# Ledger of designs, part 12: designed miniproteins, single chains

Each design is a single chain, and the fold is of that chain. pLDDT is the mean over its residues in the fold that is shown.

## One batch from the design tools (miniprotein)

Design m409
Fold by ESMFold2-Fast:
Structure m409 (fold): chain A 76 residues (1-76)
Amino acid sequence: DIVVSPEIQKELDEVMKRLMELMSKLSPAQQAEVNARVLGAIARMYQRIQDGVPVDEALRALIEELKEIIKEAEAA
């Protein structure tokens, strides 16, 4: 059963919304750097799922990585 918690889905939506807003303020070069980091986080999530990590745990790890990416970009 692939039932994603409504709380996890909401947090992912909020993080993605913040990421999109941040991206609109960045130069093309900064956008490329942030996008590369996001793609890396997504790839790690898929790897965790393939390695037998529960989907909820893999998604929580993705959300935390995305939060760090946003925080670092906002601090730069």
Scores: mean pLDDT 81

Design m410
Fold by ESMFold2-Fast:
Parts: sequence; structure tokens; C-alpha cells
Structure m410 (fold): chain A 67 residues (1-67)
Amino acid sequence: DDRAGAHELIRRVIDRLVRDLGLFSEEEGRRLAEELIAEVDRHSLGSPEARPHLDARWQEVLRRMLE
């Protein structure tokens, strides 16, 4: 459930960045969503090791939103 919710949140955020803000092409947004979902799946949500990787990815997304 938590993983499915995180995957859906990632897809919704990236879809918004593509459609509403025009920050990524549809192809770039799809690739970014797949990359973030793969990171979540590889590192198991809730482990201390997963959190730094997710934080770094979210910082990159926010940086691109501000540019």
C-alpha cells in the first residue's frame, strides 16, 4: 500500500510538471518517474539507506522546478 501510494504520488507530481508547468517533455517526465519508482523499489521504503537517495532525487526535481 505505501509503495503503491508513493508510486502514484511520483506519477502525479511528474505529470503535473510535464502538463501544467512544462518543465519536462513527456518523454523526460516518463523517464524521471520510472527512475524515481525504480529507486523506491530498490531501496525499500522506510530503510535509513533509502531516504538519502530519495531526498537527493526530490531536491533535483525541486531545483528543476525553480529554474
Scores: mean pLDDT 62

Design m412
Fold by ESMFold2-Fast:
Structure m412 (fold): chain A 86 residues (1-86)
Amino acid sequence: PTFEVEVDASPADAGAAIYTAAVVMAREHAGQRVTLVVTLAANSEEAKAAAEEAVRRAEAAGVKVESLRIEALADGRTRVTIVLAS
């Protein structure tokens, strides 16, 4: 399944939101590949740092992350795509 979230927060708060979403989605969809799409009101460098930290924390909590993609949007926001494995 694919889930989309928009976060209008500081990079630190955005990281916490990504971490929480990853942990919740991995728990609710155990045994399934989950695609989490997060749109941040941040540039790609800030979004990448927040997402990488969130993924590291999620993996430390037992979440299996298959991939992380960062995409700059034309409107100055950044799209982060995280694929969670079973």
Scores: mean pLDDT 80

Design m413
Fold by ESMFold2-Fast:
Structure m413 (fold): chain A 97 residues (1-97)
Amino acid sequence: KVEEAEKLFEEGKKLLEEGKYEEAIELFKKAYELYLEAKDYKSAGEALYLIGEAYYALGKYEEAAEAYRKAAEYYRKAGDYDMAELAEAKAEEAEEK
């Protein structure tokens, strides 16, 4: 499960770098579901954070804010409070648009 999620996550990151935001979101959503099944909350949060980045790049600010807020929740579950705080700040920034 985790190896499949990691492959999808890395492929999604490549698509994100290429500006293929919608395709990246699709792969990150699949990776996120697999990370949740594995109870890997840190990686689930990272996938949601990058979904937020991709939505933001597409000008889909409401979807970006929701993804960032959900990422913050999973970062907290993983004990990564620095990334949770960053994700919350990103959600607030998207909501101001």
Scores: mean pLDDT 88

Design m414
Fold by ESMFold2-Fast:
Structure m414 (fold): chain A 93 residues (1-93)
Amino acid sequence: SNLDKALELYQEGVKYYQEGKYEEALELFKKALELTPEEDTGLRAHLYAQIGYVYRKQGKLEEALAYYRKAVELDPDNESLRTALAALEAELA
């Protein structure tokens, strides 16, 4: 299914991110997001967070901020995401 493929791409993207292959990780996360149903807010939040983490590692702080905000909007009870967002907002202030 599209969801099964999205999860596979998500896992592969995390592996590339851990290897420092940020452009490849970004492509995989964006492809996973395209295959993820809009109703699956949990997986979408994780994918937005991962895209934000990649942009953060690349020094693209404004892009990272935008994706962190999208992740927090879908998963507002996630303390780690809220903390990451607050830290990045403070850095850009």
Scores: mean pLDDT 88

Design m415
Fold by ESMFold2-Fast:
Structure m415 (fold): chain A 70 residues (1-70)
Amino acid sequence: SSDHQELLRAIGRVLRAIGDILDAERELAEAIANGAPQSEIDALRQRIAEARRELSLARQRLREADARLQ
């Protein structure tokens, strides 16, 4: 059904958002380990914060899609 397809797409979006966060956190860890400038560290922390906001939106859409099947 259309609702089932929307649920699968919403799940995929959540998984992609989690992957983006993990990649950004890895980049931050490497930057810190390599003694990167504070400006670069701050920029990476901001990207992680933005990626976490995207995950929150993806999770909301997943809840809405799941509710349509109940």
Scores: mean pLDDT 87

Design m416
Fold by ESMFold2-Fast:
Structure m416 (fold): chain A 88 residues (1-88)
Amino acid sequence: LTPQQAYDIMVDEMRRTGVDISRYDPLIRDFARQVVDYVQGRIDGDQLSQGMAPLTRAILTDPSLTPDQQRDILRAVGRAVDRIIDAS
């Protein structure tokens, strides 16, 4: 599994929420790469959780999103991580 494939999975899951995620693209790319590093044994689960923090913070501090949209996007990120792990 490549970082690009992980990114494609993450974007696919997040886009299903119907929310415009384009503003998060650099954070999505960075986190997708970290999920690949986790799957390859380069980082542990604590490091992966820390690596998710910038994306989580950006979503939770976005004033254009409702609380329901914030929850839906974060759940989509979780589903994407599960899909990336399953594809490995």
Scores: mean pLDDT 90

Design m417
Fold by ESMFold2-Fast:
Structure m417 (fold): chain A 58 residues (1-58)
Amino acid sequence: MEKIAEELAEILLKQYKGEISSDEARKKAEKLLEGYSDDEADEIVAKAVEKVNEELEK
């Protein structure tokens, strides 16, 4: 789960920085989360958002 949250955070950061499109980020995130329950996906998203916020506050 930690590794998946890190991968999702990387996708979101690339989208935020304009390195990938919103469509690409969405497709990558959906593929990354496709094997998880709604509850597990919510935890992964929460961890990824936390990592993104920490990076953006630097």
Scores: mean pLDDT 80

Design m418
Fold by ESMFold2-Fast:
Structure m418 (fold): chain A 62 residues (1-62)
Amino acid sequence: SALIEELRAAAERAREALAEAEKRLEEAKKSGDEEAIKKALLALIAARIAATTVEAMLRELE
């Protein structure tokens, strides 16, 4: 199914984005820049929501 293939690709991209967001937060923490930390935290929250949502949808369809 094209839909399942697209969701698998989306899940892979979401997991990669989540890993990158986690790495960026660690770098922001090392910098001690409060604004950088805030931006990294917001990006991490968004990435976690996206990854969790896509994974849940994929699990229901597979």
Scores: mean pLDDT 84

Design m419
Fold by ESMFold2-Fast:
Structure m419 (fold): chain A 66 residues (1-66)
Amino acid sequence: SARVKEVQRLLRDLGYVAGPVDGVADELLVQAIAAFSRDFGRTDLEVDGVITDRDFALLREAHAAA
């Protein structure tokens, strides 16, 4: 998935361990998304391997601000 590749790249650029940029939503990517969400004050986020539009927007804003 092109969106998954973009998420993997953004997380990697921010210093999170998201695994390779291969477009596959694996356990490592899920853990990286959870870590990012926790760092932004979200401590009990349920992640089923899908990133929401809101979380994707937050990720892009964090990357742009860095």
Scores: mean pLDDT 69

Design m420
Fold by ESMFold2-Fast:
Structure m420 (fold): chain A 91 residues (1-91)
Amino acid sequence: MKERAERLREAGERAAERMIEVGKKQNNPLVIKGGEAVRELTRKAAEALENGDESTAARYVMAAVMLAVGIGIETNSPEVFEAARELARAA
């Protein structure tokens, strides 16, 4: 369980960094804030996994993935969709 939580934290950090970098390049505050929110949601998911609460973890991961997908649709950004895929794979 702890190893899975660590992988999820790492995936969340990578996804967040990618989204923030894209947002900076596009001068788009929505994408930057989205990356920050993905980081927070992924941390909460990892904490839930460490506590053995898989259902709470799944809800936070789903929220992070859905947020990234929503921003990808609104901004038409392939890199944000890639961030969503990376999060889904880590779950």
Scores: mean pLDDT 82

Design m421
Fold by ESMFold2-Fast:
Structure m421 (fold): chain A 55 residues (1-55)
Amino acid sequence: SAAEEAEKRRALAGLEEAARRGDRVAVDMGIKEIEETGDAELLEEARRIAERYGL
């Protein structure tokens, strides 16, 4: 749904903001929260964001 897609985009945006400022704890917490959703594609995108920032 549009609401689910908006929530996913917001989650990834928040994770990227944390990664951009080098907040490893916030990035780790964000990845764990995404893992709990069971969305494997969202989790892969989150991990790629962390990897781009060396986290």
Scores: mean pLDDT 84

Design m422
Fold by ESMFold2-Fast:
Structure m422 (fold): chain A 71 residues (1-71)
Amino acid sequence: EGPYVKGLKAFEEGKYDEAIKYFEQAIAEAPTPEVRAQLYYNLGLAYRKKGDVEKAERYFAEARRLDPTLP
């Protein structure tokens, strides 16, 4: 499994620190801005689950910069 899939599994299991590590690894390997946008969005969700609202909003802003259709 690639790091993105590992990150999604970790997130679903509530392992947010592990999910963040895998999403960061996936960003380094991301082939397109669209894939990077999804990963930034997922990082935002993970940080929000940890209660780090400032980091969450920063990652959501980066995701929307790459893909304006993201919420």
Scores: mean pLDDT 84

Design m423
Fold by ESMFold2-Fast:
Structure m423 (fold): chain A 64 residues (1-64)
Amino acid sequence: KKEEIEKEIERYLKEAGLTPEQFDEIVANVERGLGRKLTDEERLRLAKVIANGRKHVAEQRAAA
């Protein structure tokens, strides 16, 4: 449901250190590249990928 998906997105953004405004810009850039709007599920998936990517980079920097 849309409200539950938005709550999950907010959680991932908080973990990634992103503001909702920054995430909206990333979504807009992806939508421009695709030529269409993202679904709620695609937005959630994107938020997960960003959070995981930032965690991975932080872990690699800490290990270096």
Scores: mean pLDDT 75

Design m424
Fold by ESMFold2-Fast:
Structure m424 (fold): chain A 73 residues (1-73)
Amino acid sequence: ALEKKDAEKLFEEGKKAFEKGDYETALKLYQKAMELKPSAEIARNLSRVYEKLGKTKLAKAFAEAAKELEAEE
């Protein structure tokens, strides 16, 4: 994108894509949000997206990352 969006907007757009079943778009948006502002909630949603895409190893990794980030929140 030519314009930088904040993590909150990207995460919200990702949730809407996930609700519509567009898991690949949700993944890209969640990844960008995570790069701007790492959070347990974003990591949990990344885990869910990877699960829907059949990437169980990545889903588990992000579920574990979410637990680590939760301890800091």
Scores: mean pLDDT 80

Design m425
Fold by ESMFold2-Fast:
Structure m425 (fold): chain A 58 residues (1-58)
Amino acid sequence: SDLEKEIDIAMLRMEISVLEMEIENTEKTMSGKEKDEKIAELQKKLDETRKRLEELEK
């Protein structure tokens, strides 16, 4: 239903915000190779979540 779709979209937008905050926190609290690897993993999850959002908005 449209309502369920709107809820799913809202949840994905929340997940995107959380991932963006985690990336920012990682940039502030970590350094070196471990930081780069953690940011890369979080960025991958962010990209996958954004893709899911785009598919639902079609």
Scores: mean pLDDT 85

Design m426
Fold by ESMFold2-Fast:
Structure m426 (fold): chain A 73 residues (1-73)
Amino acid sequence: TEEAEKLIEEGKRLIEEGKRLLEEGRRMVDEGVASGDRELLLRGIGTVLRGIGLIFEGELLIKKGEELKKAAE
């Protein structure tokens, strides 16, 4: 079904975006630690957590799409 394929594609996009946020957040954490910038460190941690959340959401969408595709066959 087109709905199943759309969920899988959307999930892949969320995982890709989440991975980008993980890299950005890790950079911010490293810079915050190196400079003693507590607020940059906390923002970096928040960015990492958002990235993790998007990856989990993307994985769930892919799983749901695959389940719908299997149910339609």
Scores: mean pLDDT 87

Design m427
Fold by ESMFold2-Fast:
Structure m427 (fold): chain A 74 residues (1-74)
Amino acid sequence: SVNQRQLTEFLNFLVKEGLLDAEQVELMKELIKMSDKMTPQEVNDFLSDVLAAIAKGQEALRELLREKIEELKG
């Protein structure tokens, strides 16, 4: 629940700042549902990776989100 709260707050911030499209919002929601599989370090690393990907562009962000979903599915 701590991971889900932290990532939901982060998602809400990104949406407020206009940094995500509708597809990326849905990908983030799927990630959040599985986020209890993540360690606190993995959550912090993911937040940093998302911010870096946003700076690189929309394609980099989509790839990051899809790869993380695949990782969490096992």
Scores: mean pLDDT 85

Design m428
Fold by ESMFold2-Fast:
Structure m428 (fold): chain A 69 residues (1-69)
Amino acid sequence: MAIPKENLAVSAIAPQAWALARTHSEEEVLAWAVEQLTAMGLSEETAEKLARTLVGLIARAQADRAAAA
């Protein structure tokens, strides 16, 4: 099965994005993720959309854990 290039790029950065989210703001992680995805050959528009989705998922997971504490 063909995995979209975008999914491969996001999967490559996801572990480090999760690590950065522990010590950096959502905005800082978003900026880093856009830079990494763009460096992998994605357009800025696609990189921003995917980075925003990834960072949003991380932020939501962190908020859900904080609300459960």
Scores: mean pLDDT 78

Design m429
Fold by ESMFold2-Fast:
Structure m429 (fold): chain A 77 residues (1-77)
Amino acid sequence: KVEEELKKIEEDYENIKKSIDQATKRLEADYPKLVEKYGEETAKEIIDGVIEAFNLIAETLYKLDLERIKKKVEEEK
């Protein structure tokens, strides 16, 4: 029961990380265009901020899923 839910959470997290990796690669490919339009300092801030936001979202979703399972286990104990 809980083991199956944990496995699904891990699979979902891996899929989210894969999606983030793909999005990061596309963003990195557009870096020269961002530099041309906004300058190096702003372009770096945009890239760094977006990557940080992707990681924060992924970690937050993973933590929320784990906390949900933890509450369920604690309530059954």
Scores: mean pLDDT 79

Design m430
Fold by ESMFold2-Fast:
Structure m430 (fold): chain A 103 residues (1-103)
Amino acid sequence: SELAEVERLAELALSEDIDVFKEAVLELLRLLAESPDPAVRERAAEALAEALLHHKEDEELVELIIHGLQSIRKYRPQARPAIDALVKRLEEEEPEIAAKLKE
């Protein structure tokens, strides 16, 4: 199940191991961009928001996720509702990170 895969990736994206969380983040970005299931896209966006909040002091990872989300928003219209929900959540918790996503 893609939902079970997203939940596993969500946990791995919170890892302190840079190789582990970076690979998990890239796979979550792929699922957000490419999954035909809106529930998978929504959960992947939620997991990416959690990863951004958990790793907010890691500027390289924050930049990786922000650039990935900006690219998906531009080229994958199906993902926009999930990304918009992610941005709204970040506006409440980390408004500076949310502002970067609006650029």
Scores: mean pLDDT 86

Design m431
Fold by ESMFold2-Fast:
Structure m431 (fold): chain A 74 residues (1-74)
Amino acid sequence: MSKETLELQTEVAMLMLKLAVAKAIGEKLSKEELEEMIKKLKELLERAKKLGDEESAKEAERALKIFEEELKKL
């Protein structure tokens, strides 16, 4: 695993963890925060595809779907 791939995977995981923690403590993320995280996930997805990292790309796509569903609830 390259350093770039590891950093990308870590950033996706950290965004997912932030959402999971907010849900666990009953905190509602703002629309602005969700939109910012979605933008970051889209950038990470493009980077994963550019690197040929299919696993990271799939993880980023899954995260995007989860965040977009949360945004639709607002």
Scores: mean pLDDT 80

Design m432
Fold by ESMFold2-Fast:
Structure m432 (fold): chain A 100 residues (1-100)
Amino acid sequence: NNAEAWFNLGNVYLSQKKLDEAAEAYKQAILIKPNFAEAWFNLGNVYLAQKKYCEAVEAYRQALRLKPNDPEAENIRRRLEALEKLVGGKCPPLVLTPLN
Protein backbone atom coordinates (compact mmCIF):
# COMPACT_ATOMS: atom_id res chain seq x y z
CA ASN A 1 0.00 0.00 0.00
CA ASN A 2 1.56 3.32 -1.15
CA ALA A 3 -0.06 5.29 1.71
CA GLU A 4 1.44 2.88 4.26
CA ALA A 5 4.88 3.20 2.61
CA TRP A 6 4.72 7.02 2.91
CA PHE A 7 3.52 6.72 6.52
CA ASN A 8 6.45 4.41 7.36
CA LEU A 9 8.87 6.81 5.64
CA GLY A 10 7.42 9.65 7.76
CA ASN A 11 8.06 7.59 10.90
CA VAL A 12 11.70 7.06 9.82
CA TYR A 13 12.19 10.82 9.23
CA LEU A 14 10.51 11.63 12.56
CA SER A 15 12.87 9.22 14.39
CA GLN A 16 15.77 11.13 12.75
CA LYS A 17 14.22 14.50 13.85
CA LYS A 18 13.80 15.50 10.19
CA LEU A 19 10.52 17.31 10.85
CA ASP A 20 10.02 18.88 7.38
CA GLU A 21 10.64 15.56 5.59
CA ALA A 22 8.39 13.75 8.11
CA ALA A 23 5.55 16.25 7.48
CA GLU A 24 5.85 15.84 3.68
CA ALA A 25 5.82 12.02 3.94
CA TYR A 26 2.71 12.04 6.19
CA LYS A 27 0.99 14.52 3.82
CA GLN A 28 1.66 12.13 0.90
CA ALA A 29 0.14 9.24 2.91
CA ILE A 30 -2.98 11.38 3.59
CA LEU A 31 -3.29 12.45 -0.08
CA ILE A 32 -3.41 8.75 -1.07
CA LYS A 33 -5.60 7.72 1.91
CA PRO A 34 -7.47 10.72 3.43
CA ASN A 35 -9.06 8.51 6.14
CA PHE A 36 -5.60 7.51 7.51
CA ALA A 37 -6.17 8.63 11.14
CA GLU A 38 -2.67 7.60 12.30
CA ALA A 39 -1.05 9.74 9.57
CA TRP A 40 -3.20 12.76 10.61
CA PHE A 41 -2.20 12.22 14.27
CA ASN A 42 1.52 11.94 13.47
CA LEU A 43 1.31 15.00 11.18
CA GLY A 44 -0.24 16.92 14.12
CA ASN A 45 2.66 15.83 16.35
CA VAL A 46 5.20 17.02 13.73
CA TYR A 47 3.44 20.40 13.36
CA LEU A 48 3.32 20.77 17.17
CA ALA A 49 7.09 20.08 17.33
CA GLN A 50 7.58 22.75 14.62
CA LYS A 51 5.38 25.20 16.64
CA LYS A 52 2.90 25.32 13.74
CA TYR A 53 -0.04 25.42 16.12
CA CYS A 54 -2.89 26.09 13.65
CA GLU A 55 -1.74 23.22 11.39
CA ALA A 56 -1.41 20.95 14.47
CA VAL A 57 -4.99 21.84 15.52
CA GLU A 58 -6.42 20.91 12.10
CA ALA A 59 -4.43 17.65 11.88
CA TYR A 60 -5.57 16.56 15.38
CA ARG A 61 -9.20 17.46 14.54
CA GLN A 62 -9.04 15.18 11.48
CA ALA A 63 -7.51 12.33 13.55
CA LEU A 64 -10.29 12.63 16.19
CA ARG A 65 -13.01 12.88 13.51
CA LEU A 66 -11.76 9.62 11.96
CA LYS A 67 -11.19 7.73 15.27
CA PRO A 68 -13.11 9.44 18.12
CA ASN A 69 -12.94 6.30 20.33
CA ASP A 70 -9.21 5.60 19.95
CA PRO A 71 -7.37 4.93 23.29
CA GLU A 72 -5.35 8.12 22.67
CA ALA A 73 -8.47 10.21 21.83
CA GLU A 74 -8.81 11.74 25.34
CA ASN A 75 -5.13 12.80 25.38
CA ILE A 76 -5.52 14.26 21.85
CA ARG A 77 -8.67 16.18 22.95
CA ARG A 78 -6.81 17.73 25.91
CA ARG A 79 -3.89 18.72 23.67
CA LEU A 80 -6.33 20.09 21.06
CA GLU A 81 -8.20 22.17 23.70
CA ALA A 82 -4.92 23.71 24.91
CA LEU A 83 -3.81 24.51 21.34
CA GLU A 84 -7.22 25.99 20.38
CA LYS A 85 -6.98 28.37 23.37
CA LEU A 86 -3.44 29.33 22.31
CA VAL A 87 -4.42 30.12 18.67
CA GLY A 88 -7.75 31.85 19.50
CA GLY A 89 -9.87 29.53 17.31
CA LYS A 90 -9.25 31.38 13.98
CA CYS A 91 -7.09 28.92 12.04
CA PRO A 92 -7.34 28.61 8.24
CA PRO A 93 -8.16 25.10 6.93
CA LEU A 94 -5.16 22.82 6.43
CA VAL A 95 -4.52 22.37 2.68
CA LEU A 96 -2.42 19.46 1.42
CA THR A 97 -0.78 19.42 -2.04
CA PRO A 98 1.00 16.50 -3.73
CA LEU A 99 4.76 16.74 -4.22
CA ASN A 100 5.17 16.23 -8.02
Scores: mean pLDDT 81

Design m433
Fold by ESMFold2-Fast:
Structure m433 (fold): chain A 80 residues (1-80)
Amino acid sequence: MSEKEILEGVGMLLKGVGELLAKKGDYKEAGEMYEKAAEYFEKAGNLELAKEAYLLAAEAYEKAGDLEKAEEARKKAEEL
């Protein structure tokens, strides 16, 4: 397993945790997990997965009522 594969694997696990939190209605924590997933995908060089994860974070933050964090996450996705 390469470093890239490990980083993508951690990103996938964090994304999965975010999905479970979002299903429970814990949208703030879901957004935080999606942002961490996006950071790991960026470190892995997988910009497509990173962009997707930032957009999921933005949606989660918007549902949590944190419009500032939602805008920051959307901007991160647009810059990739």
Scores: mean pLDDT 88

Design m435
Fold by ESMFold2-Fast:
Structure m435 (fold): chain A 103 residues (1-103)
Amino acid sequence: SWSPEQQELFEKLSKEAQDYQNEGRKLYLQGKYEEAVKKFEKAIELEEKLVELFPELEAAWAGLASSYRNLGLALEKLGKFEEAKEAYEKALELYKKLGLEPL
């Protein structure tokens, strides 16, 4: 198992990323797509740090994939179809690598 410090760092960063994902989803449901994009981008920044620090953890990569999917959905609502496609392709690549289905 991990050191207590590694576990605490993972839990802290994972919680912050999840909080940004939850804020983004709430904004998306309110039709605030530009604000939702910003929240998903913040989640991605934290999740990229998580996969760098903990590359062996499937959960870290799955979180990153989910945030890219959510980013794609929000960009699509803004009519930014090329950027949305890039986000979806990143999510799909990550899900395929993990053997997970895109949600």
Scores: mean pLDDT 87

Design m436
Fold by ESMFold2-Fast:
Structure m436 (fold): chain A 59 residues (1-59)
Amino acid sequence: SEEEKRQEAIKLGKEIGKKAKSVTDLNKLIQEAINKYKDKYSDEDLRILALEATKAFLE
């Protein structure tokens, strides 16, 4: 479902943010994820993934 895909994008974003070692690494991992999942997730879900990754990195 669309709701399940959004929850998966949020989880993936959080994992990316926790894994990132620097702002440069964060941006690289976000871009890699967007490129990998651009056919699976909507543009809005990919944007949410990037936002959740940034939030988790700053936590």
Scores: mean pLDDT 87

Design m437
Fold by ESMFold2-Fast:
Structure m437 (fold): chain A 58 residues (1-58)
Amino acid sequence: MIWRALADYTGTRPDELSIKKGDLLEVLDVRPGGLLRVRSLSTGKVGLVPGGALEKVP
């Protein structure tokens, strides 16, 4: 399922992904604490981002 970044987010931990507002991301897994494991469609990179930074695309 494809989700869109609502805002820029800079990863501060090794497992986190940095994203830009408007980036399209595939959600791979839901982690405890409201984190999503995602793959960037533009870079192919995988990492964790806060679920609140993303919205589901119809």
Scores: mean pLDDT 79

Design m438
Fold by ESMFold2-Fast:
Structure m438 (fold): chain A 66 residues (1-66)
Amino acid sequence: SKEIDEFIEKLKEKIKELEKEIKELEEKKKTASEEEKKKLDLEIEILEGIKALLEAMINWLKKKKE
């Protein structure tokens, strides 16, 4: 349905926002201290986890459409 497609597109937009945040954190990591790198690694891991959940939701919605 069109409604499912619209939800998928919104979730894809959220994934793109997360990818941008992850990229910014990885750039910060290049000039960070060892303690800051540990914090940035944890933040990146959390954002990657959220991204994986959103990707799982998209896959679930795609199966619902079939």
Scores: mean pLDDT 88

Design m439
Fold by ESMFold2-Fast:
Structure m439 (fold): chain A 69 residues (1-69)
Amino acid sequence: MEKIKIYVSSSVREETVAQVKALVKANGGRIISEEQKEGYWVLTAEVPNADALIDELLKIDGVLAVEKI
């Protein structure tokens, strides 16, 4: 399992976080932590294939960035 950090704008958090969680789960992953920062949220996820998910996550409105860790 690979780990990724997903950065979400705080202004659209609720709907965006729901879409992010649904996409991660649909791809066999899970969210392992959520952290609030100034102006954004950071979701850390474990996923089977990070590269396939990064492009899909970046298409979600309110996702600011996705990075592998």
Scores: mean pLDDT 80

Design m440
Fold by ESMFold2-Fast:
Structure m440 (fold): chain A 99 residues (1-99)
Amino acid sequence: SAGEAAKESGENAARMAETAAKSGKEGNVVGATAGAIGGIGSAYHAKYSGANEEAVEYAEKAGEYAAEAAKAGMEGDAEKAEEYAKKAKEEAEKAKEAA
């Protein structure tokens, strides 16, 4: 269903945010970039799945936080990267509940 697509996309964005944060902390720019792109891509998938607006909004926020986690990680800000990865997970949970 469109709701399942939004849930899965949000959860994938959160996982990609974790990957981006971890890779960034380790100086792995390629891994951090891949995590950010994966998170953003998952958010777009939710948007175009036809899911309800609330679930899509939360999935989009999870993807945005994945990009921020990657950026902070690449800048060497491990605490900020971890904070954004946590926020991505929180938004993914809201997407799941809203769908």
Scores: mean pLDDT 71

Design m442
Fold by ESMFold2-Fast:
Structure m442 (fold): chain A 73 residues (1-73)
Amino acid sequence: SSAEEARRQLASVTELDKRVLETLRAADRPLSASEIAERLGVSQSAVSRALKRLEELGSVAYDKETGLYRMAA
């Protein structure tokens, strides 16, 4: 079922979201999406999608001037 497949993919994205958040928490400074992707061994596209979701949740903030992400809450 497409709904079941979507739920499974959402669960995988949620796990990646958590790993991205913990990577930012462990870093004492803001990181770019490419740096996070390199540290986690995943694609920049996957990390960017996770960062967007975390930003919507208020856990991460994006600085357009530097192109870096940081923890917000």
Scores: mean pLDDT 75

Design m443
Fold by ESMFold2-Fast:
Structure m443 (fold): chain A 58 residues (1-58)
Amino acid sequence: GQTAVAVKDFSADTPAVLAFKKGDVLTVLRRFPDGDLEVQNAAGRRGLVGSDYVEIVA
């Protein structure tokens, strides 16, 4: 899949949303028409993220 890099920190208190830090590398699994992304981190954890929080690089 494509890769994305977090451009800012995101904290989450629900399991449906993935928490990450600026500079984290994420694998893009799916893109939604509204701009949201389904991503997976290096630990294999998946969640939704807003496109404003990540930059797709490859």
Scores: mean pLDDT 75

Design m444
Fold by ESMFold2-Fast:
Structure m444 (fold): chain A 64 residues (1-64)
Amino acid sequence: SSHLERRKKILLEASEAVKRMHEYLLNTDKSLSEEEKEEAKKKAEEEFKKAEKEIEEEVKKLEA
């Protein structure tokens, strides 16, 4: 595999780890209602999807 593929894998794995941690913190936050937790999770999911797209695009730019 290329150095770019390895870098992409590391970045995606790091992003997933951060997402897991964020979900854990939301689930343990006693100040949030269940509805507020669901809305926060949806927002986080959208932000992480954007981050994944940015990683993919950066790798594509470097492969060109």
Scores: mean pLDDT 77

Design m445
Fold by ESMFold2-Fast:
Structure m445 (fold): chain A 61 residues (1-61)
Amino acid sequence: MSEVEKVTRGIGLMLRAIGLRLDALLADTEEEAERLRREAEKLIEEANKLGLEGRPEIPEK
């Protein structure tokens, strides 16, 4: 797999997360807003993990 593919995937996840955050701001209910925010947070974390793959992995003990 290429690093370019990982970067492209990460950008896609970040754009999706931004969309979910906007949907959360426009949501009529707090419960829906929280769910959307959590999903956006998960996508951002996934994108960050893909970005870190470009560096040496730091083993977390």
Scores: mean pLDDT 71

